# Designed miniproteins, single chains, continued (4), part 76

Each design is a single chain, and the fold is of that chain. pLDDT is the mean over its residues in the fold that is shown.

## One batch from the design tools (miniprotein)

Design m14619
Fold by ESMFold2-Fast:
Structure m14619 (fold): chain A 68 residues (1-68)
Amino acid sequence: SPTEKARALLAELGEAVANDAPDDTINAIIREFHDLLEETSKVDPETAAELAREFDGLVLEWGRKQES
C-alpha cells in the first residue's frame, strides 16, 4: 500500500540522516516520500499527517547538520 511504502521510505530517510548519507541520496528519498505521502493522504489522511510530522522532524535534523 502507499502507506506501507511511505513508512518504509521514512525509515530509509532516518537511516540516511543518521549515517550522514550524501545530500543527493537524502534528496532522492525526500522526493520519493513526497509522492507517496500525496497518495497516502488520499486513502488514509490521519496516518499521512502522522508520517508528514515525522518526515518534517527528520528534514529539520538533516538541515541542522548542514548548518554547522
Scores: mean pLDDT 82

Design m14620
Fold by ESMFold2-Fast:
Order: structure tokens, then sequence, then C-alpha cells
Structure m14620 (fold): chain A 70 residues (1-70)
């Protein structure tokens, strides 16, 4: 658990500097931790800043997974 929290903190710092991949990874880590609202926020930010089709597809797939969770 502590290792995931440390990685998340590093990813959040990179995300604040505009790294779209860090935003995507932070969203994925948050989803695995069950912090779904925060995960969605990071994935949406990644989509807004992303110009890479691969990153966009990955973010869209993660958002679809969140949408399927009731």
Amino acid sequence: MAELEARLEELEELAKKGDSWAQLRAGQVLRYMGRLDEAREYLEKALELATDPGLISFAENNLKILDSIE
C-alpha cells in the first residue's frame, strides 16, 4: 500500500507539470485503489491535454470501465 501511495504522489507531481502520461497513470492507480472520483478527474484531464491517439484510446477505455461500475 505505501509503495502505491508514494508512486501516486510522484505521478501527481508530474501531472501538475503537464505530463499527460503521468495524468493517465495516476488515474489508473487511483482506480486500482478504489478512489473512483479522483481516478475519473485525472483521466478526463489526460484526455483534454492529450494529442496522442494511443493515450486518448487508453483514457477512453479506463473511463468506460468507470462508467460500467455502479
Scores: mean pLDDT 76

Design m14621
Fold by ESMFold2-Fast:
Structure m14621 (fold): chain A 58 residues (1-58)
Amino acid sequence: SDITQKELLKNFFETVVKSTKFLLEKHPDMDPSLKQQDIKHKEVLEKKIEELRKEIEK
C-alpha cells in the first residue's frame, strides 16, 4: 500500500484514540462494561498504529 495512505490512516486512528482517552477521562464513573469495551477498542487501534508506523519506516 502507498505510504501516504498509511500515514493518513495512522493519523485517523491516532485521532480516534485521543477522542476515546478524552471520553474515558471525562466520564470516570461510566458503566464498567462500556469502559472495558472502550479500553479494548483503544488498545486495538494503538496496535494498528504501531504496525502502520513499522510499515511506514520500512
Scores: mean pLDDT 82

Design m14622
Fold by ESMFold2-Fast:
Structure m14622 (fold): chain A 62 residues (1-62)
Amino acid sequence: SMEKEKLIEKYLEQLREALRKKGWSQQQIDDVLANVRRAFKSAKSIEEIERMGDAVLREVER
């Protein structure tokens, strides 16, 4: 589960940076990251985390 946790933190850091670049407030960023972290922790595999992470980043960077 260390590899899973490391991957989750990698995606959350990328998401935090993307949201900051878009001018989101710290509170909005924290709220989104908390929800996304919860979703990632419920994932059944590394591949599911990668799929979810890529989709979330693609949506935010749009």
Scores: mean pLDDT 85

Design m14623
Fold by ESMFold2-Fast:
Structure m14623 (fold): chain A 81 residues (1-81)
Amino acid sequence: DKIEKEIEKKIEEIEKETEEKLKDSTVMSRFFIEEGKEKAIKILKNSSKDPKNVQEAIKEAKKAFKEGLEKARRVDAMFDS
């Protein structure tokens, strides 16, 4: 129960950050933001209910999301006027 709520909270945080980033995004950067979001959420949903595995899954999910955001920032920088 507590672990499941923690995962749900992390998914909500990723969804909120995604929504904020998409507001100022180009069509190309949107693709990378959404890909990072999907990857992160998939990692969180596939994590076991074991507390050890959940902490590792949260770390991996944050890394996947950050990589997506970094790719999006690189694309936006190329089109920065």
Scores: mean pLDDT 77

Design m14624
Fold by ESMFold2-Fast:
Structure m14624 (fold): chain A 116 residues (1-116)
Amino acid sequence: MAQEEADKLFAEVQKRADENIERLRQLRPDLPDAVIEAFREAAKHRGRAPEVYAMLEQMVLNAEAGRWDEPAEVPIPFELMKAAEAGDPESLRKAIELADQGVAEHRARIEAERAA
C-alpha cells in the first residue's frame, strides 16, 4: 500500500482518539490532567492509536451509562502494533478493525444491560 493510505488511516484513528478525549473530559472531570496527557501521547504513535481509541471509547460509553467500570482489554496482537508503528498500512487497518470490534461488542453489552 502507498504511504498516503497509511497517513490517512493514522489521521482518522488519531482524530477519533482526540474526539473521545474531549468527550471523556466532559463526562469525567474527575480524571487528572496527567491521565489525559498520557492518552494524548500514546495516540501519537501509529501502533498505539487504535488501542487508545478503543479504550477511550469504552470509557466514554461507560461514563454515559453512569458507570465507573475499567475499560475491557482490546486484544490487538503485538505483531500488528509493531508493524503499524513501522508504517505498515495493512497492519494499522487490521488493528483498527480489531479496535472497532471491541468497541462494538462493549456497546452491545451496555445496550443489552439497559434493556434488561
Scores: mean pLDDT 80

Design m14625
Fold by ESMFold2-Fast:
Structure m14625 (fold): chain A 91 residues (1-91)
Amino acid sequence: SGLEEAKRLLEEAEELLEEARRRLAEMRERGLLSPEEALRLEIELGVAELVIAVAKLLLSKGIDATELARRALELARRTLRELEELERRAG
């Protein structure tokens, strides 16, 4: 069902955001990010986390949140790719 699809997408998005949070923390500790880059990535992660929270709330009420779940996954993938690119530039 669409609700089951949304749950799977949100689980993937959460896993990617946990990885992105971990990478961001490591890159900050290593001094690989400018203050502006770190702030931008924090905002991007915060937006993705908010979208996940809203999608979960809607699903808990039986409301289809598949499109929000897809957007959360897209945001998580984009932020992780940005972190990977910044790590490559630093190496």
Scores: mean pLDDT 88

Design m14626
Fold by ESMFold2-Fast:
Structure m14626 (fold): chain A 92 residues (1-92)
Amino acid sequence: MASPEELELWEQFAKIAKEYGLSSEEAQLLLAVARYKFFEAPDASLEEALAALLERYPEAPVPSPEQLAKIKKVYEEHEELLKKLLELEAAR
C-alpha cells in the first residue's frame, strides 16, 4: 500500500495537473521524464531526458511543442514535489 504521505503527494500532483491543463498522457510523460532525470540521468537536461525516452520507446507519439511547453513548465515550477513523490514511490 502507498503511505499516507505518498497518497497526499499524488493528490497534490493531480491538482497541479488539472491547474496546468495536463491530459493523462501529458501527466504520464512528465512522470516518465522526471523518473529518468532523477534516477538514471541527473545531469541530463529535460530535453535530453525526453529524447532518450523517445529513443527507448520509438512507437510512442512525439509530443507537440505546446505539450512540451506545458510539461517543461510543470517540471520547472514543481521539481521538488515531483522528486519527493517519485522517491517515495521508488522506496516501495
Scores: mean pLDDT 78

Design m14627
Fold by ESMFold2-Fast:
Structure m14627 (fold): chain A 64 residues (1-64)
Amino acid sequence: SAEELIEEVKRVSAAGATAAGELRRAGASDETIAELARWVLENPEASAAEIGAKARELLEREGL
């Protein structure tokens, strides 16, 4: 499911796709990556800065 959400994010937001890839490389869980992907799909107007802030929040929640 996380992979399918990431593919959908790639169609909607380049910044969202980049952030999801960065979360995966940092070792974030599939649940955390899916949470970011869903947030981006729910906020398609979000800036790269807002997406980056959300990604950081999710990484901090996992202790990464």
Scores: mean pLDDT 83

Design m14628
Fold by ESMFold2-Fast:
Structure m14628 (fold): chain A 82 residues (1-82)
Amino acid sequence: SALAAQVAARRQLLQDLMAAKEELKPTVEELAKKFNLSERIKEVVGWALAAKLFDTPEAQQLREMALEMLKAQNPEVAEYIG
């Protein structure tokens, strides 16, 4: 069914995003040192960077949401990775 296909695609995207975020940990740690980021903000940065690697509307939406959160709390890092 169309719904089952959409659920499977979203589950695959989430798995790919989680894997990309894990691979980006060294980059996120360097940004955390440079901008003195909290653990919560490091998570948001990781999601924003991982989402950049995917050309799906869902990944683009996740990236935009993450960047808006970063603009509010850490505008310098938002500008650096945006």
Scores: mean pLDDT 83

Design m14629
Fold by ESMFold2-Fast:
Structure m14629 (fold): chain A 84 residues (1-84)
Amino acid sequence: MKPSEKTIKVEIKVLENLPLIMWPYALLPILEDESFPKELRIGAIKIAGKRGLKQFKPVLERIYKESEDEELRKAAKEALKNLP
């Protein structure tokens, strides 16, 4: 069942407040699995970009090149600009 927008917004806020060491473990499954809601995946992409987490570069490049969704591609492109 698709989560409500309210639930997704809460999940994104939880992700933003996780300790830095937990971010790869929390974000990578959301970024790699296309079955997660698009809004949650966009949130995870934005978090990865804002924090400059270079370990997410391969998955963000994959989303930018291979995603059928224009919003996911745009979010990945913007995140990649913020990575070292």
Scores: mean pLDDT 73

Design m14630
Fold by ESMFold2-Fast:
Structure m14630 (fold): chain A 55 residues (1-55)
Amino acid sequence: SASEQKEKNLEQLEFAIKNLEEQIKQGEEGKLSEEQVKQYKAMLETVKKEKEKLE
């Protein structure tokens, strides 16, 4: 694949990380249940690991 493919994959992962961090922040402010916050934190760790593999 071209460098463009890597850039697109990184953009998607960065977008997912930003969205998950925003959801976690809102959840910690009482907008989400404890269970939902825990799930988003697990998802964030997974996405961060995927980004690290592409870097």
Scores: mean pLDDT 81

Design m14631
Fold by ESMFold2-Fast:
Structure m14631 (fold): chain A 68 residues (1-68)
Amino acid sequence: MEETKRKISQILKDAEKKADEVQKEYLEQAMRSHSLEEMHKILLEGQKKIDEIRNKAKREVAALERSA
């Protein structure tokens, strides 16, 4: 049980670190955009990638909880 909780915490921590890196990358790209439409598209794409990272982490956590 404690080992599973530790692994879950690590998965979530790694996911947030990756999400933070993606957010920084897309924010910098958005700042270099020449239009509001382009900026909005870049930010939306970044958010989509962040959601994918978090959803993957949630699936991994759910798998660990179901196997415990």
Scores: mean pLDDT 82

Design m14632
Fold by ESMFold2-Fast:
Structure m14632 (fold): chain A 79 residues (1-79)
Amino acid sequence: ARDAALLELGRAAYAATLAEAEKDPSLSEAMKRFLAQYAAAVAIARALGDEERLREIEAEAAEALKELQANPDSEILPG
């Protein structure tokens, strides 16, 4: 139940963020996916009350964003 609820929460955050990103044609597909994936990760970490994991996700997102800006065609896989 808990894992299913967290997965659904993550999926909802992913879908909502991706839908908003899809409205901006200036964003690359990699950037849209990046924003959606990190929104999902943040939502799950907040639901777990894991402040340390939330800080790690924010730090990872900052580094991934730097790499994506330096190479906009790169695919960034978290983990």
Scores: mean pLDDT 75

Design m14633
Fold by ESMFold2-Fast:
Structure m14633 (fold): chain A 78 residues (1-78)
Amino acid sequence: SSMEEEALKLAEEMVEAAKEIERARKEGNQDALKKAEERLEEISRKMAALAIEDPEAAKLGSEYLKKKLEELGLTEYA
């Protein structure tokens, strides 16, 4: 469904934000860290809104997010 496609896209965006947070922390870049955390919060709000409309699609996105984070070795975000 289109909601499932949106949930998977949001999950991919959250994976990218998690990578940006990890990089910013390793580099000690506080400005980049703040921007990445704000981006993650924005995407999380979109996923929360989707979960109200289609909780099964949001669950699919969350499961995909966890799998992708584990595959990338970003287990602290899983």
Scores: mean pLDDT 85

Design m14634
Fold by ESMFold2-Fast:
Structure m14634 (fold): chain A 74 residues (1-74)
Amino acid sequence: MPSVEEQLEAFLSTLPPGLAAAVRRLFDEARRALEMGVPKERVLEGVRIFLEALRLPPEHAAAVLAIFERLVAE
């Protein structure tokens, strides 16, 4: 099974560079929040709000959210 990081990298390769950088940054911040003891539900809520603000197509937003759900399940 590919790692969460590998799945993220594969997905980011399909995005424009600016959007890929924004999603990469969000992933790093989500990992840091989880390491600091922020509840997974709060992290996922923040991700969802950020993706709405980023104006990604719904299918792309769903793919990113699925990757973050795998991250919080670790």
Scores: mean pLDDT 79

Design m14635
Fold by ESMFold2-Fast:
Structure m14635 (fold): chain A 84 residues (1-84)
Amino acid sequence: SAVDDLPERPVDLEKAREVLEQSDFPLDREEVLERLDGMESVGAAELREAYERYRKDPADREAQIELAAVLLAAAANLLRELEE
């Protein structure tokens, strides 16, 4: 699966911030950015853990923020790779 095959990479905070600025983001942007700033890397492990937490209780605000931050970090890394 895509999650299993995702390589571990450092979080591109600059690109993640750029994506957030250009997006109509439904969650608190500052909380998501703070979560991103705390992440050294993102890959299959982080995505799996965040998604499993979210699946158990989709109404958990902390789980929503965690999943959003992990997905944004992964998307930012992919977008940066595609631009190079």
Scores: mean pLDDT 77

Design m14636
Fold by ESMFold2-Fast:
Structure m14636 (fold): chain A 85 residues (1-85)
Amino acid sequence: MTVEEAIKKYKPKIIFEDVDLEKLKEQGKIRTATLEELLREASIMNLPIIVPKSILTKEEFLSLPADTPVKYKLVGNKIYILEVL
């Protein structure tokens, strides 16, 4: 299963934007999950996933295997992807 297929299944809100990653280093706790787990949880909790443009393009993100592990943070009411493992 690709990330694109997981998005069609779980229907999370995904936003691609420029993010100040240095400011995020000082906030919250780093967590790890697969992209499928993260997409599913984001949909259940009704939280948007923010994909920093400096880390992944939309095309790269959608083509990843859904079982790809990522590091992320929950800051405010948004999930920020920090690193693809």
Scores: mean pLDDT 85

Design m14637
Fold by ESMFold2-Fast:
Structure m14637 (fold): chain A 78 residues (1-78)
Amino acid sequence: MLEKKVEEALKLAKELGHEDYIKAIKKYKEKNTEIDKLYIEVILLMLKALLTEDEGKYKELIEKAKELYKKIEELEKQ
């Protein structure tokens, strides 16, 4: 499952020309910790939000990304 999320995130980042996201995804994939997996999911949600034309869907995707980022911050404290 993680492998599919990485492939989707890399494809979307390349299509949008976000080189920084491509580098970040590769870095997180190499480290492969629980936190790194969550960062990949956050990036995927953000990239999907950038491609959506539906305001409701945009807000939903951003909210999910915020919740995952909050979980990352809590895990980094431990």
Scores: mean pLDDT 80

Design m14638
Fold by ESMFold2-Fast:
Structure m14638 (fold): chain A 71 residues (1-71)
Amino acid sequence: SLAAKIAQVRAAVDDLLKQGLPGEETASALAKLARELGMDDLAQLAENMRKAGKSSEEIGERVRHLLDLRA
């Protein structure tokens, strides 16, 4: 279900932020997961933020915001 996919992405954001990875790695991991889940808009958002040089915290916040709008 969409709710299960959203929960999985939220868990991934929490895990990636705890690891303290650079923004490019956080964005890449989230884009890959989003593609695997068929969430193409989220994958594109993550890739765009990676190209813009956003931090892991900024990427996590923006992804969480998008998920909240779609929950």
Scores: mean pLDDT 84

Design m14639
Fold by ESMFold2-Fast:
Structure m14639 (fold): chain A 69 residues (1-69)
Amino acid sequence: MSLSAEEILEKLKELIEKDDPSNAPHILQAVRELLELGADRKDIEPLLREALKSKSPEIRAAAEQALKL
C-alpha cells in the first residue's frame, strides 16, 4: 500500500502519542519517508519536539536522529 505524506504524518503522531519504546525505529523510518516525499520540515519538527519529551530513551534517541535528517 502506498501512503501519502499526510497519512504518514498522522501515523507519526500516533506512534509518538503511544510512547512505546518498541516504536522508536518506526518513528525514525516515518520521518525518513516524509522527507523523501518532500514533506516540509516545519510540519515534522513539532512532532519530534513532543517525542523529545518522552520518558523513553529509545524514543528520545530516535527523535534526535530524525531532527538531524
Scores: mean pLDDT 82

Design m14640
Fold by ESMFold2-Fast:
Structure m14640 (fold): chain A 68 residues (1-68)
Amino acid sequence: SALDQYLEEFLASVETLPREEAIKRLETVIEALEQAIASAEAAGDTRRAAEYRRLLDRVKERLAELKA
């Protein structure tokens, strides 16, 4: 999907940053995705909420790798 492609490009760009800046960028995106999930759920858009949850899981996995 376009969202998956955007996430891949974002994650690739984050790899070019110093670790501390990368962590901050990923944490900001996690907050944005959590808000997007809440908004989609409030709108009854369960499909979009599920898509955002998949992206959130991938971003959280990358953040965990950086913090290890």
Scores: mean pLDDT 85

Design m14641
Fold by ESMFold2-Fast:
Structure m14641 (fold): chain A 100 residues (1-100)
Amino acid sequence: MEEVQEEIEQFRERMREEGADERVIEEAVRILEEGVEKGLPVEELAERVARLVEEAKKEGLRLPRELVAVAEAWKIKKESKSDKEGLEKGKEAAAKLKAE
């Protein structure tokens, strides 16, 4: 438990060293603290971080590279899953049309 608090403080300091906006740092720390307290799955934490990154970009706030990387990884995973499901359904529809 004490180790988690130390990890969160180290994460906060890394973001400050990159010159990230203090509002972004405080919101990211809040997401991590709530995630630990509620036992949230990594996927839900990644989605919350991605949402924070999107809102910060909209406001023109300076973002830390670590948060941007998490947001991009989540976006790729989400888009890749959607594209795969669409491709499989498209193949089934095409097979039915060829059987005509």
Scores: mean pLDDT 72

Design m14642
Fold by ESMFold2-Fast:
Structure m14642 (fold): chain A 69 residues (1-69)
Amino acid sequence: DSQIQQKQQQVAQAAGIGQEDNALQAGLPPEVAKQIGQQVQQKSSVSLQQPDSVTSIKQYLGLAPDLPR
């Protein structure tokens, strides 16, 4: 029920907060850090069935497999 979804959102929010806080600490502009946190949170909520951390990181960072390594 909605309670289960709320717990999943809470986990996604915690992950988003971590990313946002980490970005701010790294010296990124607050606006960019906020966007990162918000995007991670949004992507996690939509694609909770994606267990691949690497794929999730690439998605929120905007990395494409076709890009040079």
Scores: mean pLDDT 55

Design m14643
Fold by ESMFold2-Fast:
Structure m14643 (fold): chain A 93 residues (1-93)
Amino acid sequence: MFSPAALEENIAAELSITDEDIEELKEEAKKAIEEGDLSKAAALLSGLSLLLVAARLTLDQAKAAGAPEEQLKALEEKVKRLEEAIRELKEHL
């Protein structure tokens, strides 16, 4: 939703997902691929892709709303981390 309060909650939610959380999901997906659990690998990759879509949407909304530069930088870093994780996983599929 596009109220200022909802945007602040979305930004906080995205920033609460740590680089360690993204790395853990990537490691679980790699392990699933190595074990031949394609169903689990697909589910984890899908989850990372949804996080990326949410992060991009939140970044676009934050930019449009004139959010603080520090928050924009953190969201841009999150988007890049998610893009890199998805790229690495696709190379192993």
Scores: mean pLDDT 80

Design m14644
Fold by ESMFold2-Fast:
Structure m14644 (fold): chain A 88 residues (1-88)
Amino acid sequence: EEREKLIEEAVELMRKAGLPEHLIEELVEAVRKDNTLEVARGLLAMARVALMLKEGREEEMLKQGVEKEAIEEARKDLEELLKRAEKA
């Protein structure tokens, strides 16, 4: 299924970005509970942003047509998720 491929790709990117395994599992489980392709695409987009932020490549995302506002929103979401994971 297209949705499963998106989730699988997101998991690989999140691991490369250095997210803890328990957080990756929590995010995947939350996405699987929502049956929409849109939520799976959101997870993949967030995972791509997480990897680019870890590598310091925000400029490259802007050149690829990702909106500046979307990058900023994903950065805030990722910071909140990581902050929660540190407390767990």
Scores: mean pLDDT 73

Design m14645
Fold by ESMFold2-Fast:
Structure m14645 (fold): chain A 108 residues (1-108)
Amino acid sequence: SADVALAFYARELANKVRELAKEGKIPKEIADEIVKLFNRIAASALLGDRETALQAIDELTELIKKNRDKLSPEALAEIREQLRYAAEVLEWNGDTEGAEAFRKAAEA
């Protein structure tokens, strides 16, 4: 289902952000905030609360915009690539709204 796909990719992205923070490519405090938002997206999607999930993606976009200069160029590129990949998979699973939200986050 669309919600299960959204939750899966949100968790995968949370794991990637944790990995990048462990490598020193993202400050831990910023990584923790990004991970909290991905966890909120996943939890809300699994509960069928699409409005809250989409709002959390919008909050993620604003957080990335605000902190992009504090992320390494490699970490920013990796997050953007993962978001674009997830968006394509979501679109193929019929989640057009989730796909567009993740594409917007990838351009932050």
Scores: mean pLDDT 89

Design m14646
Fold by ESMFold2-Fast:
Structure m14646 (fold): chain A 83 residues (1-83)
Amino acid sequence: SNVDKLIEYLKSKGIKHAEEFLKDLLGEDLLDPKAKTGLDMTREEFAKFLGYKNWEEFLESISEEALKKLLELYKLLYPEDFE
């Protein structure tokens, strides 16, 4: 899945806890666009924050800008991994 590709990409950037990060941020059932993220927003709102039209578009393609924003969020949520 594109989420598995995202996990692999994040791990390639040195993000050891990519799976835990995505579980904490998005939850495990990624098909529900109305589920709340760890940022107190729905998955649809989160996808729009990343620059996508909706959650389904995010799951189909992951842009460089979305990856940059995800890496920035990871550093804010797991700053200890970079100390």
Scores: mean pLDDT 68

Design m14647
Fold by ESMFold2-Fast:
Structure m14647 (fold): chain A 67 residues (1-67)
Amino acid sequence: MKVTVTVKAEKGKGYVIVSFENSGGTRVIELDEKETTKTVTLNVPEGDKIVVSASKKIKAEFEVKVE
């Protein structure tokens, strides 16, 4: 399964963690004052669940697209 995660932070420096519930994988997306929007494409096993968590000092919006 192909999953594209777009993270948009209104302001601040921080990170977003994307975790795969069944496979146990994680990916960290770092954001700073100059790069407030990041897009990451992930290959996730079929039927896995994705959990997105943000650091406590970042206000962020998440967009997830599944193929």
Scores: mean pLDDT 72

Design m14648
Fold by ESMFold2-Fast:
Structure m14648 (fold): chain A 71 residues (1-71)
Amino acid sequence: MLSEELKKIVDAAYELLKYYGSDGVTLENIAKKAGVTVEEVKEILEREGLSLDDVIFLASQKYIEELKKKK
């Protein structure tokens, strides 16, 4: 179960991944998409023990799972 804050970050990364690809998934772009500061994104990630690469991985897994759920 993801916290609401982490869910917003992963959801923002997922949208960036769909629209711009992995090159668009930066801390600055995530912050803009989620409507928070870069500092807040960093604090949430440190609290959860995650890196930007972990967020990109989670966003990629969400993208793959959404593709698999196509019936």
Scores: mean pLDDT 79

Design m14649
Fold by ESMFold2-Fast:
Structure m14649 (fold): chain A 96 residues (1-96)
Amino acid sequence: MTAMPSEKELKEKLEKLLKEDIEKMEKLGLPEEYKEYLEIIAKGMLEAILSGKTEEFSQAVTKLANDDESGAETLRELGFEETAEAMEKLIEEEKK
């Protein structure tokens, strides 16, 4: 039997990993807006993990990343409206 990590410990670990990845991406010359959107997406992913919706969230994000608008609708239906908007803004920036 392994001790379950606390919600706080899980949040801190995931936030740290995301922060390190974003920092590496910034060094590669990504726009500042890209960083803000990635932070919102990671927060959504953390909430999905805590609510047991990780698979549905991951599938929706993957669909949206592949230019499938149904991914954004799925994220909104799951209650991740901020994540859906961040992903849509990110895709729209790439389209410009």
Scores: mean pLDDT 72

Design m14650
Fold by ESMFold2-Fast:
Structure m14650 (fold): chain A 80 residues (1-80)
Amino acid sequence: MLTPEEEEGIDRLFEGYDLDGDGVITKEELRAAYESMGLKLSDEEIDAILDSWDVDGDGVVSYEEFREVVLKVLEEQRKK
């Protein structure tokens, strides 16, 4: 289950995704959203997330795929 802070970060990312209408989530948007969730991700970690979405320049990702990847990363970053 997501915290209100995590859900807010996901909503912010998806709002940007919807506003662009191109189905593209930028590296900066990912970093900012994770920062708002209390996580500091490296460039390598952000790139790995984008790569997992199979981004082809103007890469398109569904909301379900996006949410699944974000949840997976949050779980991985919180492991002891």
Scores: mean pLDDT 64

Design m14651
Fold by ESMFold2-Fast:
Structure m14651 (fold): chain A 61 residues (1-61)
Amino acid sequence: MASEEEIKEAILALTKELSTVEPKSVTLAFARALIDHLLAEGVLSEEAARETLAEVEKLIA
């Protein structure tokens, strides 16, 4: 079972990989959908979801 920190790192790593092959808009949409799904499933807290999304947006800016 992954910790919240491991999940954040995995999302950021996947975002970096996607940003090399996909437009920023597609990468952001994918990351947002994944974060929203994990928040809905209770895998990420609301705070962790917000922090992860902010890091994704900063990464692809």
Scores: mean pLDDT 80

Design m14652
Fold by ESMFold2-Fast:
Parts: sequence; structure tokens; C-alpha cells
Structure m14652 (fold): chain A 97 residues (1-97)
Amino acid sequence: MKEEERKKILKQIGRILRLIGALTDIELTLKKENPFLRESTRIASGGAESLEEALDKVEKELEELKEEAKKEGDEVTVNSVEKLLKRVEELRKELEE
């Protein structure tokens, strides 16, 4: 009901969607379906120049988002971020193979 609360929720949803997009692009690049990191993923990851750097930056932002969500009591965001962190771990294993 408060506009400030709605703005916070929309911002968090936007951050999650951006991070999902970045992880999807990293996965497609690893599967050789996309030979280069998309410019949008490079921008979203703070200018990462490699798959390893992009994955590290995404993981760091997810950890920061999880801590923010915990402080706000947003268990839905915490659960979503934990699922994305597991996806980061799976992609990191594929990168090492």
C-alpha cells in the first residue's frame, strides 16, 4: 500500500531478473550456443571481460542482495537468491570441465 514499499519490491525484482538474464547468457556461452558474452550481460556484471569475471560479479551481487533481503525479512527474495547461487555453483563446475 505504501509507494516506497512497492518501489523497493520492483527494484529487487528488477535486480533478480537482471541476474537471471546474466546467468542464462553465461550458460548459453558455456554451451557454445552464444560464442560471446552479450553486451547487456557485460553491463549487468559491471563490465566483465571473461566468463569467470562475469560469474564472480554475479555471485557477489547475489550475496549482497541476499543480505539485504535477510535484513528486510524478505524470505521470498532470500529463497530466490539461494536458488540462483546454486545455479552459479553449477555453472562454475561446467567452466572448470
Scores: mean pLDDT 72

Design m14653
Fold by ESMFold2-Fast:
Structure m14653 (fold): chain A 85 residues (1-85)
Amino acid sequence: ALEEEAKALLERAKEQIERAKEARAKETDPNLRKLMDIAIEEVEFTLKRLEEALKAGDMKSVRAQMLHLRGLLSMIDGLLARAEA
């Protein structure tokens, strides 16, 4: 069900943010740090929006926020790969 998928995505996103924060703390490149800060802030904002949509039972907003969140998590994965290189 969409609600179950959304809850699973929230959990994974929270784990990815913590990983991104750890990588950000160790990063010495100021440009990469700035990109990580922006990406983390956008994910945190989208998580709040998704939680609000779930609480309201607005499944159209849930779907939209899930799509947006998946895109942001892909961006985080790319930044983490750059930090590990």
Scores: mean pLDDT 86

